# Designed miniproteins, single chains, continued (2): the designs that were tried, part 7

Each design is a single chain, and the fold is of that chain. pLDDT is the mean over its residues in the fold that is shown.

## One batch from the design tools (miniprotein)

Design m4222
Fold by ESMFold2-Fast:
Structure m4222 (fold): chain A 80 residues (1-80)
Amino acid sequence: MSEEEKAELLARIAEVAGFPAQGYIQAGRLYLKAGKYDKAIEYFEKAVKVDNSPTAYRLLAEAYEKKGDVEKAEEYRKKA
């Protein structure tokens, strides 16, 4: 399967299993590894909305940094 297909499947499984934040984080990490920073940000933002975990904030900061949005990266690092 492609990284995109894996990401979508993991997010859906985690939603059904009752652990949506974990699934969104896994999906975001797959997109981040694939260099699809906008999709990674989308999934990490979904994770933060479900569970305000330091891990999700740190991953949002990393994704924004890789996209070149230094201001957003700094903002989310402070929340981690």
Scores: mean pLDDT 80

Design m4223
Fold by ESMFold2-Fast:
Structure m4223 (fold): chain A 75 residues (1-75)
Amino acid sequence: LIEEAIEAAEAGDYETAVKLLSEALKRAIEEGAPEEVIEALEKGGLYAQAASISTVPEQYRAKAIEAARKALELL
């Protein structure tokens, strides 16, 4: 999920990245993941959503990928 979300964001498919990060966030909350993981997934999803509606998506893409990778690293 998180790795697939990163790949989608790198490909410019922000809608898919948002969906995958939202699913990852839901699972993290249900499984009682550390707050740091939940926060990183929330930030990743918000940045991916910002990229999908922005006229300068590349700035938000980098932040979304960074947040998603941080969540994966903390798991």
Scores: mean pLDDT 81

Design m4224
Fold by ESMFold2-Fast:
Structure m4224 (fold): chain A 97 residues (1-97)
Amino acid sequence: ELKELVEAAIKYSLENDEKYKEKAEKLLEKIKKEAKEKVEKLLKEGKDLEEELKKLEEEAKKLAEETEKTKDLELIYKLALTVETGNLIKKVIEEKK
């Protein structure tokens, strides 16, 4: 199921074919929801967001290297989620300033 959503999102991005749109949008919604939940948990636990952002950037580099080698759709999803979570943390840090 997850692999099908990731594959559909890639195809939609490349072909702009409406038949992949619904699955691509569902994947994006899932990524945004999970990223928001992760950031809310970090805030609730009083974590250092700048330190957590650094960890996510390091994880994203590792995932990017692994996805380039394997083309694993689950790892591509984890990379997208990690990047979205990092972007959301960066936005929260900027709003605090």
Scores: mean pLDDT 80

Design m4225
Fold by ESMFold2-Fast:
Structure m4225 (fold): chain A 65 residues (1-65)
Amino acid sequence: DVIKEVAADLHIIAAEIAGVKAELKVEDGEKVATFTAETDKQIEEGRKMAESLEKLTGWKVEIKK
């Protein structure tokens, strides 16, 4: 149940970098989670977590400003 697992992981990352919004998309079988961040620090921390989440869930995680 990949969507439930990803939702839990996304809530973890959103709590870690407060003030971000999470968006889940599926495009041609690619699963993408996008976060909006306001600071470079939030982007850096989000990218570190993105690598772990991608390995655990198979989703692609993107951080934008």
Scores: mean pLDDT 63

Design m4227
Fold by ESMFold2-Fast:
Structure m4227 (fold): chain A 58 residues (1-58)
Amino acid sequence: ALYRAIGDQPQVSPDTLALREGDVLEALAPPRDGLVRAKNLTTGEEGLVYAAGLERIA
């Protein structure tokens, strides 16, 4: 599944990704407690992102 970041988010912990509005992410695992393990296709980085900051696009 593909997601788009709906706003900017700083890195809040070592295991989370910083996001910029419009970044496209691919989910690598099922969500857990509002967190998604994803690859940011814009930057090439992998990590955890908050699902509340994402919009599903595909």
Scores: mean pLDDT 79

Design m4228
Fold by ESMFold2-Fast:
Structure m4228 (fold): chain A 77 residues (1-77)
Amino acid sequence: MNPETKLFARAIGAGMRARSDEELERAADEIVEQYHKENPDATEEERKAFRQWALDLIRKWKEVMESIEELLEKLKK
């Protein structure tokens, strides 16, 4: 697995475990720090774009999971 795929897998896992926006931001910051270590020549704009992309991916995955849980609860009650 390439480094990029490994970081994406960690992002999804972190999103599923995050319970607050603060935890999501922390997960995104950790992923960006790892990306910077592997890509020190990346521009500030590239790092900013990657952080935003990772945060958006984590948030979208969390929203999907929360929507599934909400639907299951509605079916239960």
Scores: mean pLDDT 70

Design m4229
Fold by ESMFold2-Fast:
Structure m4229 (fold): chain A 63 residues (1-63)
Amino acid sequence: MSEEELEKEVEISLLLMKGQIYLLSGDNKEAAEAYFKAAEIAEENGDFELAEELRKKAEELLA
């Protein structure tokens, strides 16, 4: 695994934690923004399944 791939995985994890913190505080819009950003990085990292799941979660929060 390359250092670039590992850095993206760490960034996704941090964004997921940020999204969860916003969800716990009821900040659904901010949580959705964190999940959309995590989905973008997951897609850049070749994880299209995770990216799609995270986009759906973000869209549900904005519904």
Scores: mean pLDDT 82

Design m4231
Fold by ESMFold2-Fast:
Structure m4231 (fold): chain A 104 residues (1-104)
Amino acid sequence: APTVTLDIQVPDSVKVGETLTVTATATNNGSEDVTATLRLYKIENGKLTLLQEQSATVPAGSSVTLTLSRKVTEEDKGEYLVVATVEDANGNIVASAEKRFTVE
């Protein structure tokens, strides 16, 4: 079983004029603090453009929830990728999760 777990919650689609909310919960069952990062990318022509990111320390034996929020406009139509990663003190990725969604 992994020492660190990640759970991403995002709708499968969001409509123009709504508020997008992306949530990632990192749970650290280890003895050392780790760093969780949540990133939102736009997908255009097979390329990823980073739009927003947040990071937080996840203390040993704790959980942290990262939230990205964005008002969706006509210019935001398209495909998106959410990536959550957890890194240890040595910079090793110890957990990762991703989810795709669309803006219509």
Scores: mean pLDDT 88

Design m4232
Fold by ESMFold2-Fast:
Order: sequence, then structure tokens, then C-alpha cells
Structure m4232 (fold): chain A 114 residues (1-114)
Amino acid sequence: MEIEKEKKKIIDEIAKLLPPEVARQWRDAYAAVASPEEQARLRGMTDEEAQRLAAEHLVKLFEDTVKELIEKKGIEEAKQEMRKLARDVAAAFGVPELEKPLIKYIDIEIEKIK
């Protein structure tokens, strides 16, 4: 489906923009609570694989958050709060370039629900 291909392209863009150090910290934090078998797999990841894992987790967090906000506050308020969240996350990672692809991913998810 075209929407799935577009989402994958955005995830790839986010993964490339994530600092490798941040991606490694995310991977290590996830590994700390995983099973022993999963820990071995996670710790064996390359920086590129860790960036993709972090990007996939980040967009899933945004998907879950936008759905919850739409249910509680409606589409218009959810859209505004998600834009603020994308900006805040980009700032927290020190990568302002993350804001645009995150907003684009959110817009696709909202249109899919609408």
C-alpha cells in the first residue's frame, strides 16, 4: 500500500537524523529490560540498526499518543499538541530537522483515522 511505503520512507529519514549516541542509549535502555536472548540481539546491533529501532519506537509512541489525544480532545486539539510534541522531541534530541518528518508522519496517521 502507498501509505505504508510513505511511512517507511519517513521512518528511514528519522533514523538517519537520529544521533548514533542517542540511538545507542535507547537500544541499551531497551536491552536492560529485555529477555537474555533479546539482550544479545539488541547489543549486537549496528548504529544504523539502533537508529532504525529508535525511529520505529519514536513513531509508535507518536501513533499511540495521537490516537489517545483524538479520543480525549478531538482531531484539531490532537494535531496542535502533536505538533508541539514533535518540536519538543526534536529540541530534546538536539536535531531540529526531526520536527518536519515527525509532523509529516503524524499528519499521515491523522488522515488515516479520519
Scores: mean pLDDT 81

Design m4233
Fold by ESMFold2-Fast:
Structure m4233 (fold): chain A 86 residues (1-86)
Amino acid sequence: MEKLYEEAKRLAKEAAELAAEAVRAEAEGDLEKAKELAKKAEEKLEELVKLVKELEKQGHTEAAREVMELAVRTARELYERLLREL
């Protein structure tokens, strides 16, 4: 459990950092770089969702819920920042 949970938190942090990089690239006028970084952030979020399913399969329902809440918050921040820059 704890190893999967730690990996999930690491992926959430990486996704958030990629989202911040995408926002910075848009501010600099590099829309192609911003789109590429945003796609990478979304890929990390997809991996995070897969880890949630693995935690649920192992019976760690509470840990899976916490990880899912982190994923939802990261996705919301990504969309809010992209909408602001667009």
Scores: mean pLDDT 74

Design m4234
Fold by ESMFold2-Fast:
Structure m4234 (fold): chain A 63 residues (1-63)
Amino acid sequence: AAELEERIRDLERTLATMSGPNADKARELVKKAKEALKKGDYESARKLIDEAEKLVVQNQQEQ
């Protein structure tokens, strides 16, 4: 739980400085991950966070 919440906070900070389609998709994935955490669905939350992190890396490399 704490690890996933920390990863979400880091993603939100990074995404605040980013724009573009991959950043927009990553923001939606972060929103879904937060909802999954509220429901106790840690498996779904982790998968959504992993996907958002990949999109952030792609956006950084392709700017």
Scores: mean pLDDT 79

Design m4235
Fold by ESMFold2-Fast:
Structure m4235 (fold): chain A 60 residues (1-60)
Amino acid sequence: MAQRLLAEAWRLAKEGSEALREGDIDKAVELFRRAAEVAEPVDPERARQFRGAADTVERA
């Protein structure tokens, strides 16, 4: 199974959270969207969560 893809998606999401904490909204949105794309083929539900996070951050 693509454990590496899930690990990469989580790394991107973590970087997104760090960017958000630093106030870089645009970078956080991009990182969460990238995490969703990487996660989609192996965990569609997790990908949906990452997309939701990106949408929430962009709307804030």
Scores: mean pLDDT 80

Design m4236
Fold by ESMFold2-Fast:
Structure m4236 (fold): chain A 119 residues (1-119)
Amino acid sequence: GKTGSVAVALGAPSSRAAHNLAVDAAVALRGAELVLSTGTPEEQLRLAVEALRRAAEEHDRVRLTVAISLTTLGEENAEAIREGVIRAAEELGATSIEVREVEIGGERILVLEAEIRRP
């Protein structure tokens, strides 16, 4: 089967670090769909989930990288988005979900990485 990839920056354009992380992930992952979300936290989550669902429909294996700016979104919004993305990935059959916090240029970023495989 074909492998797909999705890279998402949430809190852009105000988060240069989240934007750069998503762009770098998209470049490293050949054929990655790049989602640079602006708008409300709810709209950003919706776009990320839509991109992930679309990739899962088109590919047998999907690698997901999501950069969520704690600095631009705030902790409550970032946590809600993190939980929403994890739930969507699990519903699509995620076999591995890793979340880490990084600090880049004084910005705090949650990096979520997941792999989804169809049975």
Scores: mean pLDDT 73

Design m4238
Fold by ESMFold2-Fast:
Structure m4238 (fold): chain A 64 residues (1-64)
Amino acid sequence: SELTVRFLVANSGLSEEDARELVEMALRGASVEEMADWLVERLGLSREEAERIARGVYGLLDGF
């Protein structure tokens, strides 16, 4: 979890708090679409960037 949060901060420009919330959403079983919607609504990211970040979170979690 801590390594995933740090990686997201370093590679996506998310704050530590936002990265941690996104990881918690994924651990609760949120879909890629649900996480992308949250990123668009909360941070004003493009749909493309939000989906890239959301897929990245699952990729990092699958590596553990």
Scores: mean pLDDT 78

Design m4239
Fold by ESMFold2-Fast:
Structure m4239 (fold): chain A 60 residues (1-60)
Amino acid sequence: MEELEREIKELERQIEELTKEIEENKDDVRKSAVLYSAKGILEAAIDFLKELLEKLKKKE
């Protein structure tokens, strides 16, 4: 379980880095759109992992 919590934190850090890249590339509409899509996918993955972690803690 601690490994899953650690992975979630690492993914949250990657989202922060992607957010910075989006700001740096805001003039490149195509690149910005791709980075926004990647951020959305990572956010959905984090939400899924958080739900899984909560379920595993209850089943422990």
Scores: mean pLDDT 79

Design m4240
Fold by ESMFold2-Fast:
Structure m4240 (fold): chain A 103 residues (1-103)
Amino acid sequence: SIEKQAEEAIKQGAELVQQTQEAIAELNAAIAAGDKERTAELIKRLEELLEQLHERSLELGDLRGQAERENQVLAEKLGKALSQLRDAALQANEQAEKGRAFL
């Protein structure tokens, strides 16, 4: 069902947001420590996470479009999850730019 697909996609999105926030924190710590090698590795990790956030955003967007026709409550949940992914992507991009400026 669309409901089951949406719940799984929301859960996977939340896990990806958590991984992104952890990588941002690690990058902040590496910059603070003056660790250029670790900073470069974490920028690559954030770039990989940004690709995954983009793909998940497309999936959530498609599911939201389907839900809007039949289940407005589910569409609102998907919209919230999509906003959280977009916010995580913005934070990851900003932090990766700070990391590149440090290198």
Scores: mean pLDDT 90

Design m4241
Fold by ESMFold2-Fast:
Structure m4241 (fold): chain A 71 residues (1-71)
Amino acid sequence: EELLAKGQAALKAGDYKTAGEYFSRYGDLAEKEGNREEAIRAYGMAAVAFEQSGDLEGAKKALERARELAS
């Protein structure tokens, strides 16, 4: 997955904001493809990355998306 790979690369570089953005986009893609479990995992990764970057609003939104799909 291009988005997942880009998110992982950003994470390794310490660019947590960019990592969160790519993981969030990957979650959106996985959800559109009907892969609920992968979307939940992707939004979870985005939430952690956004929290590390100090983007608490982004982290909250990603976590809410993951919770909605898990329910």
Scores: mean pLDDT 86

Design m4242
Fold by ESMFold2-Fast:
Structure m4242 (fold): chain A 55 residues (1-55)
Amino acid sequence: SKKAQEVLAKNPSLRDEVEELLEEGKYEEAIKLLQEHGLSKEEAEEFVEHLKKLL
């Protein structure tokens, strides 16, 4: 989503942290981390599903 792209642009380390959590199967923690940085739960869940397909 556009909001996810904007949040990641401002926080370059955030993408790496989210990807690490997803590789460990910590999906709920990845969603919470994204929400902490301004995404809604729905936007965070959609972004996590998108990243899971790329990993």
Scores: mean pLDDT 79

Design m4243
Fold by ESMFold2-Fast:
Formats: C-alpha cells, structure tokens, sequence
Structure m4243 (fold): chain A 66 residues (1-66)
C-alpha cells in the first residue's frame, strides 16, 4: 500500500518521523519534495492499516492513501 506523507511539524519532529520510517525494513521511502514523501508499506494488510492509522493520528503529518 502506498501513502503520500507531508511533514508539517518542526525540523526535529520531521527528522524523528523520517528516521522511524527508514528504520522499518517493511517500509520503502521515496522523497518527492522538501517535506513530501511517498511511503510504500510491504507488510501484511493489518500492519499497513495500523501504519496508516498511526500516521493519520500524528498532528505533525498529513497522510493520503495512493
């Protein structure tokens, strides 16, 4: 499943989120712009839905399903 993720937090929050995403071997991250990323999740459907819910609940991100 693919997501478009826009980082709207401060620099520290943006770095923390990027490191979390890059650190997960089930997650592929492609930079689209300065604060915009394409995130591809290769885990189970349940894990993909959980990641979406976690990103959606994070006030420092805007997330859209692709």
Amino acid sequence: MKFKVELIGDVTQQIGLILRLIGDPRIEVKRLGENTYEVTFTGSKEEQEKLYDELKSDPTTKVERL
Scores: mean pLDDT 78

Design m4244
Fold by ESMFold2-Fast:
Structure m4244 (fold): chain A 68 residues (1-68)
Amino acid sequence: SAADLLREIAEYARSDPRLEARLVGDDTLVITAKEGGELKLIGLTLRAIGNPQLSARLEGNVLTITAK
């Protein structure tokens, strides 16, 4: 499910100390990059955009992923 996918992405982001991941409600994941985490955040943004079950918005160092 899209919710399971968001949880997996959150756990992956949490494995990197340069990223902070927060699940908001049932359908939204917010990932914030600390200094040095920006390239990994861009990579996550591209992967999320490529997934038809997800919408992604990158604003500065904050990536918001929403399940469709």
Scores: mean pLDDT 86

Design m4245
Fold by ESMFold2-Fast:
Structure m4245 (fold): chain A 70 residues (1-70)
Amino acid sequence: MEEKEKLVKEGEEKEKEGLKAYAAGDFRTAARYFKEAAELYRKAGPEYEEKAKRSENGAKMATQLAQDRA
């Protein structure tokens, strides 16, 4: 149980860092943080699948924005 809680908290922190980077226009950094958050949520278990999907979608959107600028 403690391990799942730790993974969820780490995922939430990565998601917050991703949102900060996204707001700053640093889409490459945002994509990286959102991918890390999604992996942490998946490791936490199937009950966090929706959070993992949201973070993965955030990563895809940020990656697309980073590519559109290149």
Scores: mean pLDDT 82

Design m4246
Fold by ESMFold2-Fast:
Structure m4246 (fold): chain A 73 residues (1-73)
Amino acid sequence: SAAERAEREAQLVADVEATKARLEKDPSLLSREELEQLLEQAEGAKEQAEELGFERAVEALEELIEFLEELLS
């Protein structure tokens, strides 16, 4: 249903935003290897979100990916 779809996207957005916020507060929470793994997971999640048409989740994942790339630079 549309409601179940909206709930799934909202949960994904919340999880992505919470992850980014935690890392912004403490960038040392994850090792470089864990950050690289999280980046790969975020990129995969973005592809899945795009296929599902989860536009808000795609935007949140793009922001997380950009943030992780900056931390890994």
Scores: mean pLDDT 88

Design m4247
Fold by ESMFold2-Fast:
Structure m4247 (fold): chain A 55 residues (1-55)
Amino acid sequence: SKYEELSRLLVEVDRLLPPEEQARIKAEVKTAFENGDQEKLDEVLERIRKLVEEA
């Protein structure tokens, strides 16, 4: 599921990305969940995939 993938990607974010970037990503994910904005969540998820792939 999308949420399972997000959970796995957040583990990679914690391992691979700098603390400042981790904090930014987690804030974006939190905001998307709080607003129930599925389009924004999909956009953030795609951005996380690219950042993890490039790390």
Scores: mean pLDDT 80

Design m4248
Fold by ESMFold2-Fast:
Structure m4248 (fold): chain A 70 residues (1-70)
Amino acid sequence: SAEAEKEYEKGRKLMGQGKLEEAKEHYRKAIELDPDFAEAYHNLGEILTIQGKDEEAAEYFAKARALNPA
């Protein structure tokens, strides 16, 4: 949806500024609005990797890959 995409773009901007916790919240909102938003899952996984949460990150990357071809 347009609302999910706007939340995703806010997250991308914040991630570019190094505001990782704020970026995470916007990516989570994008997923809440559109559970099939593969890019939001992928970028949330990247932040989790930066934070050392490798197991949680792997789950998000797996979800993103499952959604991306659909």
Scores: mean pLDDT 84

Design m4249
Fold by ESMFold2-Fast:
Structure m4249 (fold): chain A 88 residues (1-88)
Amino acid sequence: SLTEAQRLIAEAMRALENGDYDKAIELAEKALKVDPNNPEAYITLAMIYYKKGDYEKALEYAQKALEVDPSNPVAKTLLEEIKKELEK
C-alpha cells in the first residue's frame, strides 16, 4: 500500500499532467506536511514550478530535495535543467 505522502505525490503528478498547477502545488505541499523530509515531495514541487516557468522556486525545491537525499539522480538532473533556464 502507498503511504499517505506517496498517494498525495501521485495525485499532485496527475494534476501537473492535467495542467492544474494550483492543485498540484496544494497536493505536494500536503505531502510535505505529512512527511517533511520526503525528497519526492520536494522533487514534485520543483517539477511543478519548472513547468510554471517559476525557475527561482524550482531551484529552491530541487536544492531542498538534494539536502534530504544528496545522491538523488532525478533531483540532480532537475537542478542542472533549472540552472540552464536561469542562465537564458
Scores: mean pLDDT 87

Design m4250
Fold by ESMFold2-Fast:
Structure m4250 (fold): chain A 81 residues (1-81)
Amino acid sequence: SELQELVREASARLEELVRNKASREEILELLRETYERLKALGVSDSEIRSIVLLLAQEAARRTKDPSILREAAEWLAEQLA
């Protein structure tokens, strides 16, 4: 499915960014791009929230930076309001 392919691609790009020690801003840009792509596919707000927050949580865990999850959650709440 197109959704499964998008999630797989986003996860792979996140792994690459973490492996290459990308900046917090680069990681947040990937999360925002993923949100826009999911929205364009017509994915429900609840599914977009789940997917983006799972990616943000994984990024925060791998980088040891909880601010990534906090900033992603705050930004996402504004988009979905």
Scores: mean pLDDT 88

Design m4251
Fold by ESMFold2-Fast:
Structure m4251 (fold): chain A 55 residues (1-55)
Amino acid sequence: SPVERLLEELRRVDPSDGERLNRLVLELQELRATLPPEEQARVDREFDAIIRELA
């Protein structure tokens, strides 16, 4: 799915590439807005986990 692609790309992004990171985050946020609430909650949990690992 497009969501799974973006989450995997976000997991593999170079943290020093701020422009790529920002573009992936925006793309994920736009796609998230089109999803049902149950899927939004799943994406939020996975995104939070990825961001904690990148920090």
Scores: mean pLDDT 81

Design m4252
Fold by ESMFold2-Fast:
Structure m4252 (fold): chain A 57 residues (1-57)
Amino acid sequence: SLTALGNSYLALGEVEKAIEYYTKATEQGDSEGAENLAKILESLGEHKRAAEYREKA
């Protein structure tokens, strides 16, 4: 799962790679990927982008 790969990279501290894989998961319709991407974007202050991904979840 692309979401599982994103989770693994996030656990390793590889935030940029985690975002890459969560974005790919979202593009494939994975709601977990979209939710995790939205949470990261909110923590970075990207509230509008986070809201867009929450709608896809």
Scores: mean pLDDT 81

Design m4253
Fold by ESMFold2-Fast:
Structure m4253 (fold): chain A 66 residues (1-66)
Amino acid sequence: MKTKVALLTPEQARQFGLEVGVNYVDEELFNKIKPHAFLVDEVDAETLDLLKQLAERLGLTLVVLE
């Protein structure tokens, strides 16, 4: 199954009360975040793992819809 994800800058993450790194959120919060995110995608497990690594390396926040 594909997973919906968004990437935020540290400043945007702070505005939504999110932690550094990987955050799991509901659909309501995801839809509020989505217009502000610089990347929004629907990814497989392999791509999700790559995005987690990228977020950690760049000090970004990865938001995952559960």
Scores: mean pLDDT 80

Design m4254
Fold by ESMFold2-Fast:
Structure m4254 (fold): chain A 55 residues (1-55)
Amino acid sequence: SSMEEEKKKLIEELKKLEREGVRALVTQGDLATAQEYAERSKALLEKHPELEKLL
């Protein structure tokens, strides 16, 4: 189903944003970029709170 497929993509993107944020901080030392990724992750969860149950 299209909705479930999009939901899975959002979960994958959420996890990627979190990993990229940590990587930006650790490898680049860029706190601002790391915070940007963290905010994007939070925005996705706020938009789709049901994703929290799938993590």
Scores: mean pLDDT 79

Design m4255
Fold by ESMFold2-Fast:
Order: structure tokens, then sequence, then C-alpha cells
Structure m4255 (fold): chain A 62 residues (1-62)
């Protein structure tokens, strides 16, 4: 199953492939994201990995 991560905060999220995501952008993850104890979300995309603050995103299974 895939996951949708919507940026709801003012801070950008970054993908290791060089893509930058801003408020209102939706990122498609290939796997369930991992949230660290520090509140950092790590997710796998088709061509890389994304890091975001968990407080700045909404996650939905699609």
Amino acid sequence: MKYAVTIIGERPAFNTDGTVYEKGDVITLTEEPVISEDGVLSGRTEHGAVLASASDVEVKEI
C-alpha cells in the first residue's frame, strides 16, 4: 500500500532526490513512514527518501 504525506506547516520538507516540498504539497510514499522520538518523519518515495517534521505533516494511507 502507498501513503500520502501532506505538508500542512510552513517549513519545507526535503527529498534526497533534490525535490523540495512546501505547504499544500502532497508526497507519495511507497512504504509506511517512520517517526523518530525527536518527531522527525522519514519516508521512502519512488526515487528517494523524504524527511519532515511530524508536526508539519498529515499522513494518510492510500
Scores: mean pLDDT 82

Design m4256
Fold by ESMFold2-Fast:
Structure m4256 (fold): chain A 74 residues (1-74)
Amino acid sequence: SEEEEKARELLKKGIQAYKAGDYETAVKYFEEAIKAAPEGSPLRAQALALLGVAYNDLGETEKAEQYFAEADRL
């Protein structure tokens, strides 16, 4: 679907930023991927988990925990 394709592209950009050590940019792309991904989809769960990882690397452990919990509910 168009939504899945958009989410997948945003997820790829976020992962590239994350691998480059640009955690703030990774967060932005993962947030956009969550918005683009269909509710309840594996892509949304993946984006939520990766957003948690990026927040953890930024030292925002409480936010990271919230996103990991949300990913686990999907």
Scores: mean pLDDT 87

Design m4257
Fold by ESMFold2-Fast:
Structure m4257 (fold): chain A 73 residues (1-73)
Amino acid sequence: AAQDIADAALRAGIIDEKEAQEVSKLPPREAARKVLDKITEKAKANAASGGVPGITLSDEAFAALEEVLAERE
């Protein structure tokens, strides 16, 4: 479960390889919380830039993690 969350976040570019390794060692709930915090920060940064290039990463990453969280809650 935690590895699924880490892999999804890494693939979406939300976290780096080192962070993914740390997240995969956490309990699923803690892993999900950490990744959601990263998604929120990335969404804020992208909105501040105004350009919308990261909307796919924000929406797709959020949707993928929401599905994993719903399944593994």
Scores: mean pLDDT 64

Design m4258
Fold by ESMFold2-Fast:
Structure m4258 (fold): chain A 67 residues (1-67)
Amino acid sequence: SKKEAYEKGLEYYEKGLEYRKKGKYDEAVEYFLKAAEYFRKAGDEKKALEAEIEAGLVRIEKAVSKL
């Protein structure tokens, strides 16, 4: 159902935040992109785009962390 897809989106989004905080950037990106996929399946395009933006920010954070 759309509600189950939305709940999965939230679960993956929380995993993205957790792995980002631990400096596990590649895993964080993967989880945010999975969150976006599930939010889109739930019909929540705004939350899907927000999750994709978070994935992009994590990629920048990873690049900066190597400087």
Scores: mean pLDDT 91

